# Designs tried in a protein design run: designed miniproteins, single chains, continued (5). Part 43

Each design is a single chain, and the fold is of that chain. pLDDT is the mean over its residues in the fold that is shown.

## One batch from the design tools (miniprotein)

Design m17467
Fold by ESMFold2-Fast:
Structure m17467 (fold): chain A 100 residues (1-100)
Amino acid sequence: SEEVKKELLELIEKAIELLEKVEEGDTSKIPKAIELLEEAVRLAKEAGLEDVARELQRLLNDAKDLYKDAYVDKADMETIQKRARKLKKALEELKEKIEK
C-alpha cells in the first residue's frame, strides 16, 4: 500500500531527526526514537512487508542497545554519539530502499 509506505517513511524520518539530536548530545530523545521504531515495526508487519519489518526490528534492537549505553551502562558521550550516527545512517539507507 502506498499509504502504508508513506506512513512508514514518516515514522523513519522522525526517528532520524531524533537520532540527529542524540548525535548533538541530547540523549533524552532516545526513548521517543525507540517508540517510533516500535510503531514502524508493527506497521510493517501488519502490512506484510516482511523484509522491511526484519530490518526495522534489527534497527530497533540497535536503538535499545543505545538506550542501555546511555541510561544503564552510562557510556561516555562520544560512544553514544558514534552509535547514534551509525543507527541514523542505517535508517537513512533503509528509507532510500523503501522509496524505490
Scores: mean pLDDT 89

Design m17468
Fold by ESMFold2-Fast:
Structure m17468 (fold): chain A 106 residues (1-106)
Amino acid sequence: SKEEYKEKALEAAKRIRELGDQARSAGNTELADVLHELADALEKLVDDGSTPEEIRRVAEEYGRRMREAVERLKAQDPQLGAFAEKLLGEAGGATSEIIRAAKEMH
């Protein structure tokens, strides 16, 4: 149902926000900012009833910004970069859940 989709998608967006909090606690302020912006953007797209294709396009743009931030961190501190890469993977998983749920509703 539409209610089940929204609940599932908002829970996934909440997990992305929590990943941003973890990045900030680790001193990765750039990655934290991008993750929080992604969570906000995904919540808005879900609320607006956006298509899976629209959600994917926005997610791909934020994914590019996150990958750039992770590569910069790897160059400066390989250990921080490895942790940031793990957060990037988890954010990708949560985003995929939202897109999948949106497809099932459409």
Scores: mean pLDDT 87

Design m17469
Fold by ESMFold2-Fast:
Structure m17469 (fold): chain A 79 residues (1-79)
Amino acid sequence: VEALVAEAIAAADAGDVDKAVALMVEAIRAMGAPEAAALFEEAVRTAKEKGEDDPEAIALNERAMELLRPAFEAYLAAA
């Protein structure tokens, strides 16, 4: 799980958005947070359709990130 998150972050930093999204979705599911995974996928879909500045896309992404925050904080503290 943590390896998938690290790979997703590295892919995002490299500009490989599609790879980062796929890896992040798998990591979230592996963490047992399917609701966060669904929200993240919906946020990405909305951003692609309406733009990253769309309020709905931003709200969905923020909600997904809030559900992921404890896992990310734990991972970053261990890295």
Scores: mean pLDDT 72

Design m17470
Fold by ESMFold2-Fast:
Structure m17470 (fold): chain A 78 residues (1-78)
Amino acid sequence: TIKLTEEEKEEIKERLIKAGFSEEVAEAAVELLAENPDMSVEELAKKLKERLGLSEEEARRVAEIAVRELSKIIAKKR
């Protein structure tokens, strides 16, 4: 089981905010990934759309960035 620290969650949030997304969107993405780190881009995009009412395009962009940043964090732990 992969457990994210608060610092690692903040790193992902900061990256999403720098990409132009709101703090609310960034926080939701990190929360969802912390619950299921094996979540695919497609699954995360779907959950973001359901939770925040994002467009399919916006949800997909958020999911791609968040999953990519999580993958980098996981690689550092190995």
Scores: mean pLDDT 80

Design m17471
Fold by ESMFold2-Fast:
Structure m17471 (fold): chain A 84 residues (1-84)
Amino acid sequence: SEGQEAIAKAEQAIAEGDFDTALEHLREALAEARKLDREGKTKEAIDLATQVMALAQRIIEEATDPEVIARAQEILQEAGKLLS
């Protein structure tokens, strides 16, 4: 799926230390999770949002740039809203 492809690309970007690219792909995955939620695919939306949250947390732990950390925290908060 496009969401799973975005997750794979985000994970690869994190492994390479390219947090800007990782955050871009996490935004793509989050957009897909929101689309799945609107389509009533709640389980798939929650699963994808949970993966976005895990990778956003990894960026928060590994990054040193405050702007990168702030963007990852925003994604984490937005993805968390899909689980509420």
Scores: mean pLDDT 90

Design m17472
Fold by ESMFold2-Fast:
Structure m17472 (fold): chain A 67 residues (1-67)
Amino acid sequence: SAATELARRHEGEELIAFIESAPLSPEVKAEALALARELQAETDNARIRALMREIRGLLEAEGVTLP
């Protein structure tokens, strides 16, 4: 639905803003942002979960926890 798409877009924009403001190395930040943008375009639920795990792992490796 349009409401679900809007909520997903808002969550995606918040995730990108969070990553951009997080104290990450430039290389990890660039990779996490690329994955977050890939996540915004993804429609396969299994791939969405895999991308979220990969983003979380990158952030946690540098001591950053997702809200």
Scores: mean pLDDT 79

Design m17473
Fold by ESMFold2-Fast:
Structure m17473 (fold): chain A 75 residues (1-75)
Amino acid sequence: SSLVEELLKLRKELEEKIKNSSVEKATGMKLREIGIYIDLKLKYGVSFETIRDNPEELSDEVLQELIEALKEILS
């Protein structure tokens, strides 16, 4: 889906930003990403494995919330 493609693009952008950041900034971004996954697991009951490895199995609602949260890390 187009949402999965947008998510994968944002994940790649986050990975590149982390690689090009100081240890302190990179750690902060990684902790924020972990927090997003924990919140989605608690709110929607989605597994970390599904979020990480099989995002195509996520509902459009979960995908949109994840995309918005990742955009906040990147801003």
Scores: mean pLDDT 87

Design m17474
Fold by ESMFold2-Fast:
Structure m17474 (fold): chain A 73 residues (1-73)
Amino acid sequence: SPLADDAIAFLDRLTDEVLARTSDPAVQQRIEDIRARALADIQRHADHPQKVVNIETAAALELIGLELDEELK
């Protein structure tokens, strides 16, 4: 669905931005794991707009939290 495609594109861009701001391999792996899980869940629920929005929001908050933790190191 267009909503699912947009959510995937947004999370891909956000993930790339967060990855560019960290040099810790363990944090990079966690970011990649969040991306992979969120993309799979969005694709599984592509016909359910509210679920897509909830998955996108949760993944974005996890990624932002990791970026803030790296900036506070």
Scores: mean pLDDT 84

Design m17475
Fold by ESMFold2-Fast:
Structure m17475 (fold): chain A 89 residues (1-89)
Amino acid sequence: MLTEEFRKELDAAAYLLAAAVYLSIGKKLFEQGRYDDAIEAYRKAIEYARKALEINRELSTPNEDLIRGAEEVIREAEQLLKEAEAKKK
């Protein structure tokens, strides 16, 4: 049976994967000129990446690769979110 620690590791990884998927979806929507949908996708990417970081901080041994990956998703999503908002205005 999964331990509490292992479940947290899986949850953190799942949130980071979801963040990366939403970032990819947002980029495709942006290319299609669907700026409102892209903004929503980028916001979800940031939200899920932050959730991954929160869970990772609760681990007995935080995963440094996950921290790096989540921070990269947040940085890129925040930049692209501003670009999409500028296109809408």
Scores: mean pLDDT 86

Design m17476
Fold by ESMFold2-Fast:
Structure m17476 (fold): chain A 88 residues (1-88)
Amino acid sequence: MRVVLTLTVEAPDPEATARALEAALSRVPGVTAVEARAVGPTRVEVVVEIEAPDEAALRRALGAVLDAVEAVVAAHGGRITAMELRPA
């Protein structure tokens, strides 16, 4: 199974937040690609591709991705403002 998770994050330092998100998310099992990009003075857009053999593995990978995002965003004084999940 393959899905794409798109996130919008607001943070006071979008460049540092984007780098930290790419580093953290690239370590999550099941993540096959990560792109995090500062798109404004306080905004980061993140695209995460996840591959898993079944729905249970996909759910675990999504949980791990969300936990990693929340930890990085909190450390950078930011917040998640939008989230979209779609089949790939």
Scores: mean pLDDT 86

Design m17477
Fold by ESMFold2-Fast:
Structure m17477 (fold): chain A 65 residues (1-65)
Amino acid sequence: MSPEEVEKELKLIDALRKRFHEQVGYDPEIDRAFEEARQAVLDGDMIKATSYLFYALALVSEKQL
């Protein structure tokens, strides 16, 4: 993964985290899931990053239902 792809992924994660907080308020479990996804991207672990991102999105979806 290129440095440009890493930066783009981090920006998308940060934008989703901000949007979630604006829509449903602060949730520490969802916040931690986004933090873990962000850290995994920084570590270059795309499998872990994808897993945490899916987990975070699942938690967001449950809050919106």
Scores: mean pLDDT 77

Design m17478
Fold by ESMFold2-Fast:
Structure m17478 (fold): chain A 64 residues (1-64)
Amino acid sequence: SKEERLEKIKKEIQEVTGVDVSKLNEKEQAEAVKLYVEKLIEAVEKARELGKYSIEDIEKLLKE
């Protein structure tokens, strides 16, 4: 179950950042995770400014 959760997180990072973390060293993985978190925060802040908090709206902002 832990391995399945890690694979899901890796897929989400790849969809948002375009980076396959499974092929990266520890330092590169840390940078990719940091970028992913920054994009998540940005998407949530944009959704807040637009007054929209639906999963669909947040996902659209996160993908762009």
Scores: mean pLDDT 75

Design m17479
Fold by ESMFold2-Fast:
Structure m17479 (fold): chain A 85 residues (1-85)
Amino acid sequence: MLEKILEEFEEEVRKLQEELDKEVEAFQKEHPEDEKGRLEHLKKLLKEAYEWIIAKIKRIMPALDPQARKVAEEAIAAIKRTLAS
């Protein structure tokens, strides 16, 4: 059961990475000379991606054992710290 949940999560993360790559490429084609705008767009996409990951982890957290839940909470804290940077 846990293995299947991890496999599904890995697949969703892979799809998210593909979607981010496509959006970055599309923005670069539309604004090839606006390097600052591309960086701000990338930051926005990364923030949305991390917020999605946090929400996903929180959604599965009640099904985790206490030790796994603690690891998940630490992971969320680390992601939030990255977002604040």
Scores: mean pLDDT 73

Design m17480
Fold by ESMFold2-Fast:
Structure m17480 (fold): chain A 92 residues (1-92)
Amino acid sequence: SMKEELEKLKKAIENFEEHLKKAEAAGTAPEKEEVELIKKALELQFLASVYFEKGELEKALEYLKKALEYLIKLGLAEEEQWKELEEELEKA
C-alpha cells in the first residue's frame, strides 16, 4: 500500500510537469503562489521518499500526505486521492 501511495504522488508530479510544459508552450508563467506550493510539494515528496528508503514508514506517509495536500490546492490532484490515503492510514 505504501508503494501505491508513492506511485499516486509520482503521477501527481508527472501531472505538474505536464502543466508546466503547457504553460511554457502557451507563453504563460505559473503564478508565484503556484510556484511556492509546487516547491513545497516537491520537497515533501523528496522527504517521503527518503524516509521510505530508511524504513521509517510512518514519517514517509506523513510527508506523502502533506505533499498530496499541496498538490490538491494546486488542482493537480483530486480530493478523492486524499480520502483513499486516509482510508489506507486507518487500515494500518
Scores: mean pLDDT 67

Design m17481
Fold by ESMFold2-Fast:
Structure m17481 (fold): chain A 97 residues (1-97)
Amino acid sequence: SREQLLAEADEAVLLIGLATARVIAKHGDKETVNEAARLAIEYGRRALAHPGVSPESLRAMADLLEEIAKIAEEKGADPELVQEMRDTAERLRAAAA
């Protein structure tokens, strides 16, 4: 159905958004990493608000958020942003169960 196609497209956009934030975090300086963290949190929140996201994609998004959080922590990002990414990842895992 059109609804299913749109849900799959939205899911793909969220995954691409998180993968993009991960790349930015890997190659960015400290300020860039804080922006990547805010972007990752935004995509994670959108995924939680989207009832059509599959359990597999919710788990993949949680894994990406945890990886971004680790990179951000290593680069000295804002601790509140690191914690918010970890909290969002846990909420995504819970939603996938």
Scores: mean pLDDT 86

Design m17482
Fold by ESMFold2-Fast:
Structure m17482 (fold): chain A 60 residues (1-60)
Amino acid sequence: MEEIEKEIERSRQRLAETQAWLEANKDADPLTQARLLFVQASEEAAIYLYEKILEKRKER
């Protein structure tokens, strides 16, 4: 198994957890919401980059 596959899995799980927390806490303070939205964007970017690396490995 590729280490990158595990990183993608972790980022996907963290993204899901962050999304669930934001939906459950719509009344949270704006600063906390902004920080978590940044975390979502960072995790989405990480997943995108890791998937690109996996595709390159398949193609050689």
Scores: mean pLDDT 79

Design m17483
Fold by ESMFold2-Fast:
Structure m17483 (fold): chain A 88 residues (1-88)
Amino acid sequence: SIFQDKKESLLAQLEGLIERYGLSEEEQKKLKELIERLAEIAAKLENLEDSEKRKEVAKEIHKALVAMLDLDFEEAEKYLEKAEEILK
């Protein structure tokens, strides 16, 4: 499935982050939760035909990914919430 493919790709990238930064168990758990949420958004985006709406969602996803890389989980959650609202 698109969801599973996106999740697997993102989890592989997360493994690299864990190795590089020595993430705690709590940080790893939070990142996995955010990645699953992002994968759900990405799966919905694949079925969305509205090009302008897709661009808006993509911008929020990009901001969420940057926040996740900075371990700013509160900001990552805010951007994922914005992406989810656009998809409603």
Scores: mean pLDDT 79

Design m17484
Fold by ESMFold2-Fast:
Structure m17484 (fold): chain A 63 residues (1-63)
Amino acid sequence: SLEELILKASKEVGGKKIAEAVGKALGIDVETAERVLLRVYLGRASEEEKRIVEEVLKKLLSE
């Protein structure tokens, strides 16, 4: 589900825009946000990181 959402958002808005939006939501830099996205995709992120990433991706896909 979340993995499919990441792939869909990557196709529609691009990985850089996703990393920028996640970085802004978490208050971290883009490079650190890319590492968070990778951990989420691999199922190694915290539940809080997964929830925030899911919210960001849903907002990006609704715009």
Scores: mean pLDDT 80

Design m17485
Fold by ESMFold2-Fast:
Structure m17485 (fold): chain A 60 residues (1-60)
Amino acid sequence: SAAEELIERAVAEARGKSREERQRILQRTADELYELNGGDLTATALQVAELAARIAAAEA
């Protein structure tokens, strides 16, 4: 799906970045997911939580 592609790309982009840069990537991707979901806050919140968890796991 387009959402999964955005998440995978953002996780890859966030690898090796500073906390500050990762936060910027997360925010930009959250905005793109919000647009993709037509303003569905529930769907966007779940996808952003997954993105944040995957970025954190890649950092570890």
Scores: mean pLDDT 85

Design m17486
Fold by ESMFold2-Fast:
Structure m17486 (fold): chain A 78 residues (1-78)
Amino acid sequence: DKDKKAFEAAKAALLEVPGVDEVTAELAASEIVNLLRFQGREEVVEALTRFLVSLGVSEEAARRAAERAVEAALAARE
């Protein structure tokens, strides 16, 4: 299942972020997969960046992590 592969790839990328636990990574990865059905890459990256900043991640680190997680999800879907 392409969505399952996208979820697992995004979750793995998010778990590399300091301060993100497994439950948070699963919730965020699920949101990435859902949002990518309705929104473009940049919009999903922005939404995830806002989410990670709300968890105390710096804006620069959050944006890099969001870009990596969304990229991993899109690559895994192919």
Scores: mean pLDDT 81

Design m17487
Fold by ESMFold2-Fast:
Structure m17487 (fold): chain A 97 residues (1-97)
Amino acid sequence: SDIAKRAMEAVREAGGGPLASEATGKAADYASQGNPEKTAEVAREAGGDRAADMARWAAEQKNPSGATAIYAAGAGEKEGRGDQSDRMAVLAAEASK
């Protein structure tokens, strides 16, 4: 949602903290609604290990979009998870064929 995205932008500007936890919760809400792409997008903006795991989970769903995989790669890169970033980048390239 636009509200979740704006909250994530505010968290990114503020440098994290309690708002990052709230934003991760909003990503979980998108996941429960069956929207993997929005889950991965919101999780990438939030940052944090839990958000990186949620973005990876979203990209591991059946027939993920290339955008979902790109968001998951970015979430992994943000947390220094090279294996996640590399694997998700490959998945994004495969999805774009």
Scores: mean pLDDT 69

Design m17488
Fold by ESMFold2-Fast:
Structure m17488 (fold): chain A 72 residues (1-72)
Amino acid sequence: DEERRRELIEEAEAAKRRAEELLKQGKISPEQAKEIIDYAEKAIRAAEEGDLRAASVYLWQALQLLSEALAK
């Protein structure tokens, strides 16, 4: 489904931008930002390859790491 693929890519790109913004603001470490961005990029790649299940799992991991980084 092309629409589902697009939404997954859009959400992963948003997670990347949020991690970069938080790093710029000093709210997360460079190490935390790198890990979040890495999972988001894996989600984008999986979605581009048509593996929407893997894309969803990688996106969930990126969002989990983002939430943990912001918790303190």
Scores: mean pLDDT 86

Design m17489
Fold by ESMFold2-Fast:
Structure m17489 (fold): chain A 106 residues (1-106)
Amino acid sequence: SDKENAKILAEMYRAAGNHRLKKGDYEGAGEAFEFAGTLYMFQLKDYELAGQAFKQAGDAFEKAGDYERASIAYGNASISFLKAGNTDLANQYQQRSIQLQQQYDQ
């Protein structure tokens, strides 16, 4: 089914992200985790897995020194966790997103 195919694709992007992390390709890892997050969010409506994937993207972009993408990814994690009913994680990643915005704002 289309939904089953979307799940396989999301799991493939998460595996690719983890593989890239092991290789030190932090920017590529962040992109792979972002694609997984978007599939979980919009096609699968699995908001807990979406939050986890966007959080992993934020962590990877932060390691890459890409604070702008990290901030956006943590913001997406926050929204995802809020939709999942996980207000503690939503608040945590909202604060992280704001902190990173302050690092690259003039």
Scores: mean pLDDT 91

Design m17490
Fold by ESMFold2-Fast:
Structure m17490 (fold): chain A 80 residues (1-80)
Amino acid sequence: DAEAALRAAEEARREAEKQKQLDATGELTKTFEEGYKGSVEEWYKKVLEKAEKAQKDPATKKVGEEAKKAAKEAYEELRK
């Protein structure tokens, strides 16, 4: 039936959104850690770019916002 199919599609969409959040978190964490091997400014720029990309998707917006805030705090600490 059409209603059951719509509910299944909605559930699949929510699962895909959760997977996007996990993928975004993993990518941001990886970028956050890798940057310390090079320029602090280059690291901050890369994390910021990925965080902003995550913010464009409603499913990952919060993850992007948290990563952006954490990167800013770490960047300010590293520049001391």
Scores: mean pLDDT 74

Design m17491
Fold by ESMFold2-Fast:
Structure m17491 (fold): chain A 55 residues (1-55)
Amino acid sequence: MITIEGPISGSARENILKLAKEKGLKEEDVEIRDSGAPYSSGAAEKTLEEAKKKL
């Protein structure tokens, strides 16, 4: 199971799940957690980059 943790907003969760499906992973194989970190511009983009590295 791959865990993606970070600030999540709007479509970020959907984008991560779409990337996982494109790489042959199931939704159940990916756990997405909102870390509760301070929300800032670009924070969701960093979470996406982390997802790309783990997926």
Scores: mean pLDDT 70

Design m17492
Fold by ESMFold2-Fast:
Structure m17492 (fold): chain A 79 residues (1-79)
Amino acid sequence: PVILLLEVEGESREVIEKGAEAAGKVPGVLGVSVSYVDEHRANVGILARDEEAARAAAKAIEEAGGKILKQSILPKPPP
């Protein structure tokens, strides 16, 4: 599993929420967490089975109207 950390900008919180919901529906996405910075920006964390699922989730956010300002992919630490 991998963790994808995104800084996302959208026209509104609704756009960011729709992007996060779309990301959560991507096969291989295990979880999505959203932390709002303001009305137009959020930090989004995606827990995915692999890097391909994480990239597909980021694409879903962009297709919903979210702009990805920063992204970082981290391996999930072993138990």
Scores: mean pLDDT 82

Design m17493
Fold by ESMFold2-Fast:
Structure m17493 (fold): chain A 84 residues (1-84)
Amino acid sequence: SDELRATLETLDRDLEALKELILNQNLPVSVLQQIKQALEQAIGQLERLKAATSDPELQERIDELIEKIKELIDLVNAKIQELS
């Protein structure tokens, strides 16, 4: 749907903004752990959305977002390790 496409575009922009925040701010470990949990939950939500659609272009966009979130989780894990 047009609403789902718009939602995925908004999420992509939000993930880029979050990446910049993680890279440029001295976030405490507790906040980084909360971000990681939210990102892991977002993957589950995107996997459910992918299962609910038969549009292959939309499925591909969802897969790209899942990969971006996984990369962001890796970044968060690296920052947690650096601060621990």
Scores: mean pLDDT 87

Design m17494
Fold by ESMFold2-Fast:
Structure m17494 (fold): chain A 99 residues (1-99)
Amino acid sequence: SDLKKARELYAKGLEAYKAGDYETAIKYFREAAEYALKAGDLALAAASLYNLGLAQYKRGDYETAVQAFEEAARLAEKAGDPALARRARLNAEKARQAL
């Protein structure tokens, strides 16, 4: 199922991120967000895009990190997670300051 695929990809993204492999983490979090959206899981999509933004930020891809964080914040609000939305907006601002 799309939800099972999203969860597996999200877990692989976290493993890559912890290993410092941000390129691989970006790939897995992007795919996780796509499958989560197909499954209608806005919370998992928001979490995936938030971690995508973190991995992009670690690579110095600040413009793409801003986009990922802003999309994560929007989806987190829709999912009823204002805490994640707030964290995502704060990190979008930090990424803008790094430009």
Scores: mean pLDDT 93

Design m17495
Fold by ESMFold2-Fast:
Structure m17495 (fold): chain A 57 residues (1-57)
Amino acid sequence: MKTIIIENADSEEGFKKALEAAKAGHKVILKSDNPELLERVKKAIEAAGGEAEIEVK
């Protein structure tokens, strides 16, 4: 298991990268300046069976 940091998790590319990392069994740290969008991304990853943590910058 590896921890993957996604710097712009609220972007479309960041979301796709986070989802792929979570599907591979990695823990994902979601970073952005938009906490509302980070919460949506986190819920989507958790719904897919992944593990995610939010870090607002």
Scores: mean pLDDT 80

Design m17496
Fold by ESMFold2-Fast:
Structure m17496 (fold): chain A 68 residues (1-68)
Amino acid sequence: ASEETIKEITKELIEKAEELLEKGYSLDEIQEKLNKILTEYVKKYKLSDDQASEISAAVWDHLNELLE
């Protein structure tokens, strides 16, 4: 996938994570839901392990900043 595609997927997952947090889901539940969504994107776009890790790290860094 292109860098632009990676950035858009990251943005989508960040927005989804914020939505789930606002709805009162626990961090464990958010992690489970986001990992499931990311796995589907990995299959759809044939993402590398490095690309998937980059997206995951960016999403969790954003959530950690919101919670601190």
Scores: mean pLDDT 81

Design m17497
Fold by ESMFold2-Fast:
Structure m17497 (fold): chain A 74 residues (1-74)
Amino acid sequence: MTPAQYASLGLSEIGAKAKTEESKQAIYQAMLTAGRTGDYVGSLRDAAEKAEAAGDLETAKLLRELAREVERLS
């Protein structure tokens, strides 16, 4: 599995668990941005900040952990 495939699968799984519509939208935007730029790590971190701002701290933590794993695999 490529880092991009791993990131995409992780985003989908975290999106299913997201508690707010704002967190879900942030994850959706991260998928679009990463697909356009190839920057999965940056897109995941941006989504984590938006989830945290929406009060979805668990989703923010999962997104940051996924970003760290993707960066390590790259």
Scores: mean pLDDT 83

Design m17498
Fold by ESMFold2-Fast:
Structure m17498 (fold): chain A 90 residues (1-90)
Amino acid sequence: SVEDIRAEIERLIDEGSALSAQGQKLLPKLSRQQRQQMVLLEAEVAVLEMRGYILIRTNAPASELQKNLDALRSAIDQLQAFLQQAQQQI
């Protein structure tokens, strides 16, 4: 349902915020290259989170919400994978 898609977008936004907090804790231990990569990944997540909020507020069609959910999931998975790898290299 549209309500389920909206709830999942909100859950992913919370997950993205938690991953960003984890990234901030790792920041002093990261190389310059890792810091640059993290900033780009966090920026991608932030853009998709903002789009998600706009789509929810404007009662966008389920198809647009689903596209945003799929993109946000992919971006969060990439950030999570990066953080897991970075943590192993510390």
Scores: mean pLDDT 88

Design m17499
Fold by ESMFold2-Fast:
Structure m17499 (fold): chain A 76 residues (1-76)
Amino acid sequence: SKEEILELVEKAKEALEAGDYETFFELLGQVTSLLSEEEKEEVRRRHNEYVAKYKPSSREARLELLRIIEEVVKES
């Protein structure tokens, strides 16, 4: 459900803020498995545009990836 994805995204943000990259990637994998193929493609597209435009750090790129996932899921 959308609610389950959003809760996992919040936990992934907390793991990233704590520097717990193992938990972050595990949660990101769970989120990705729950996204439709259309949602995955839209997330990939928006994230690629963000990275190309802003050249973010790895941390900034990961935080923005989670934000984009939330946005795409809320729009669908």
Scores: mean pLDDT 86

Design m17500
Fold by ESMFold2-Fast:
Structure m17500 (fold): chain A 82 residues (1-82)
Amino acid sequence: SEALEEVERLVAEALTADAATVRRILDRLVEIYSRITDPEVAREFERLFLALARRLHATGDPELAAIAEEAARRLQEIRDAK
């Protein structure tokens, strides 16, 4: 899946990025998620996103944790709207 390949690349980039870059990456991930119509692709996206969110929380940086929480909330709102 082209979408999942982009997601994997963005997740890898986020793990070495500063907070401003992480925010931009998570904004892009939310945009990608909003366009996914295949339930299997959506489930794999959610798995990759949760793994990223856990790693951002594990850094102990409250700014990265807040960015991850905000993105998770936006994904949930998109899911609930479908």
Scores: mean pLDDT 86

Design m17501
Fold by ESMFold2-Fast:
Structure m17501 (fold): chain A 99 residues (1-99)
Amino acid sequence: SAIDKLSEKEKEENAKAARELMERVKENPEDSTTQTAAMLLAIASGDEKLIKEARDLLLESTRKAMEEAARKGDLEALEKYANSLSERISKIAKEILEK
């Protein structure tokens, strides 16, 4: 794969950048651009543990965003999550909408 052709130094630099962006995701869970960048850099690091940590963080941040939308009564935002191509995200959004 393309990732396997990256140097160890490039993988380490991507891992560092991913960790820095993951901290920003914790500070602003609604920033989808930072979430996407963090996940892509984690994947580009080739570090399976970091990829799992980034995935778990993104799911937690997405859940917090859905809970905040529910608190505000933003049904349009919740319906967009329910229509997500991610079965896991769609399931969480549907569970919140059914409450």
Scores: mean pLDDT 75

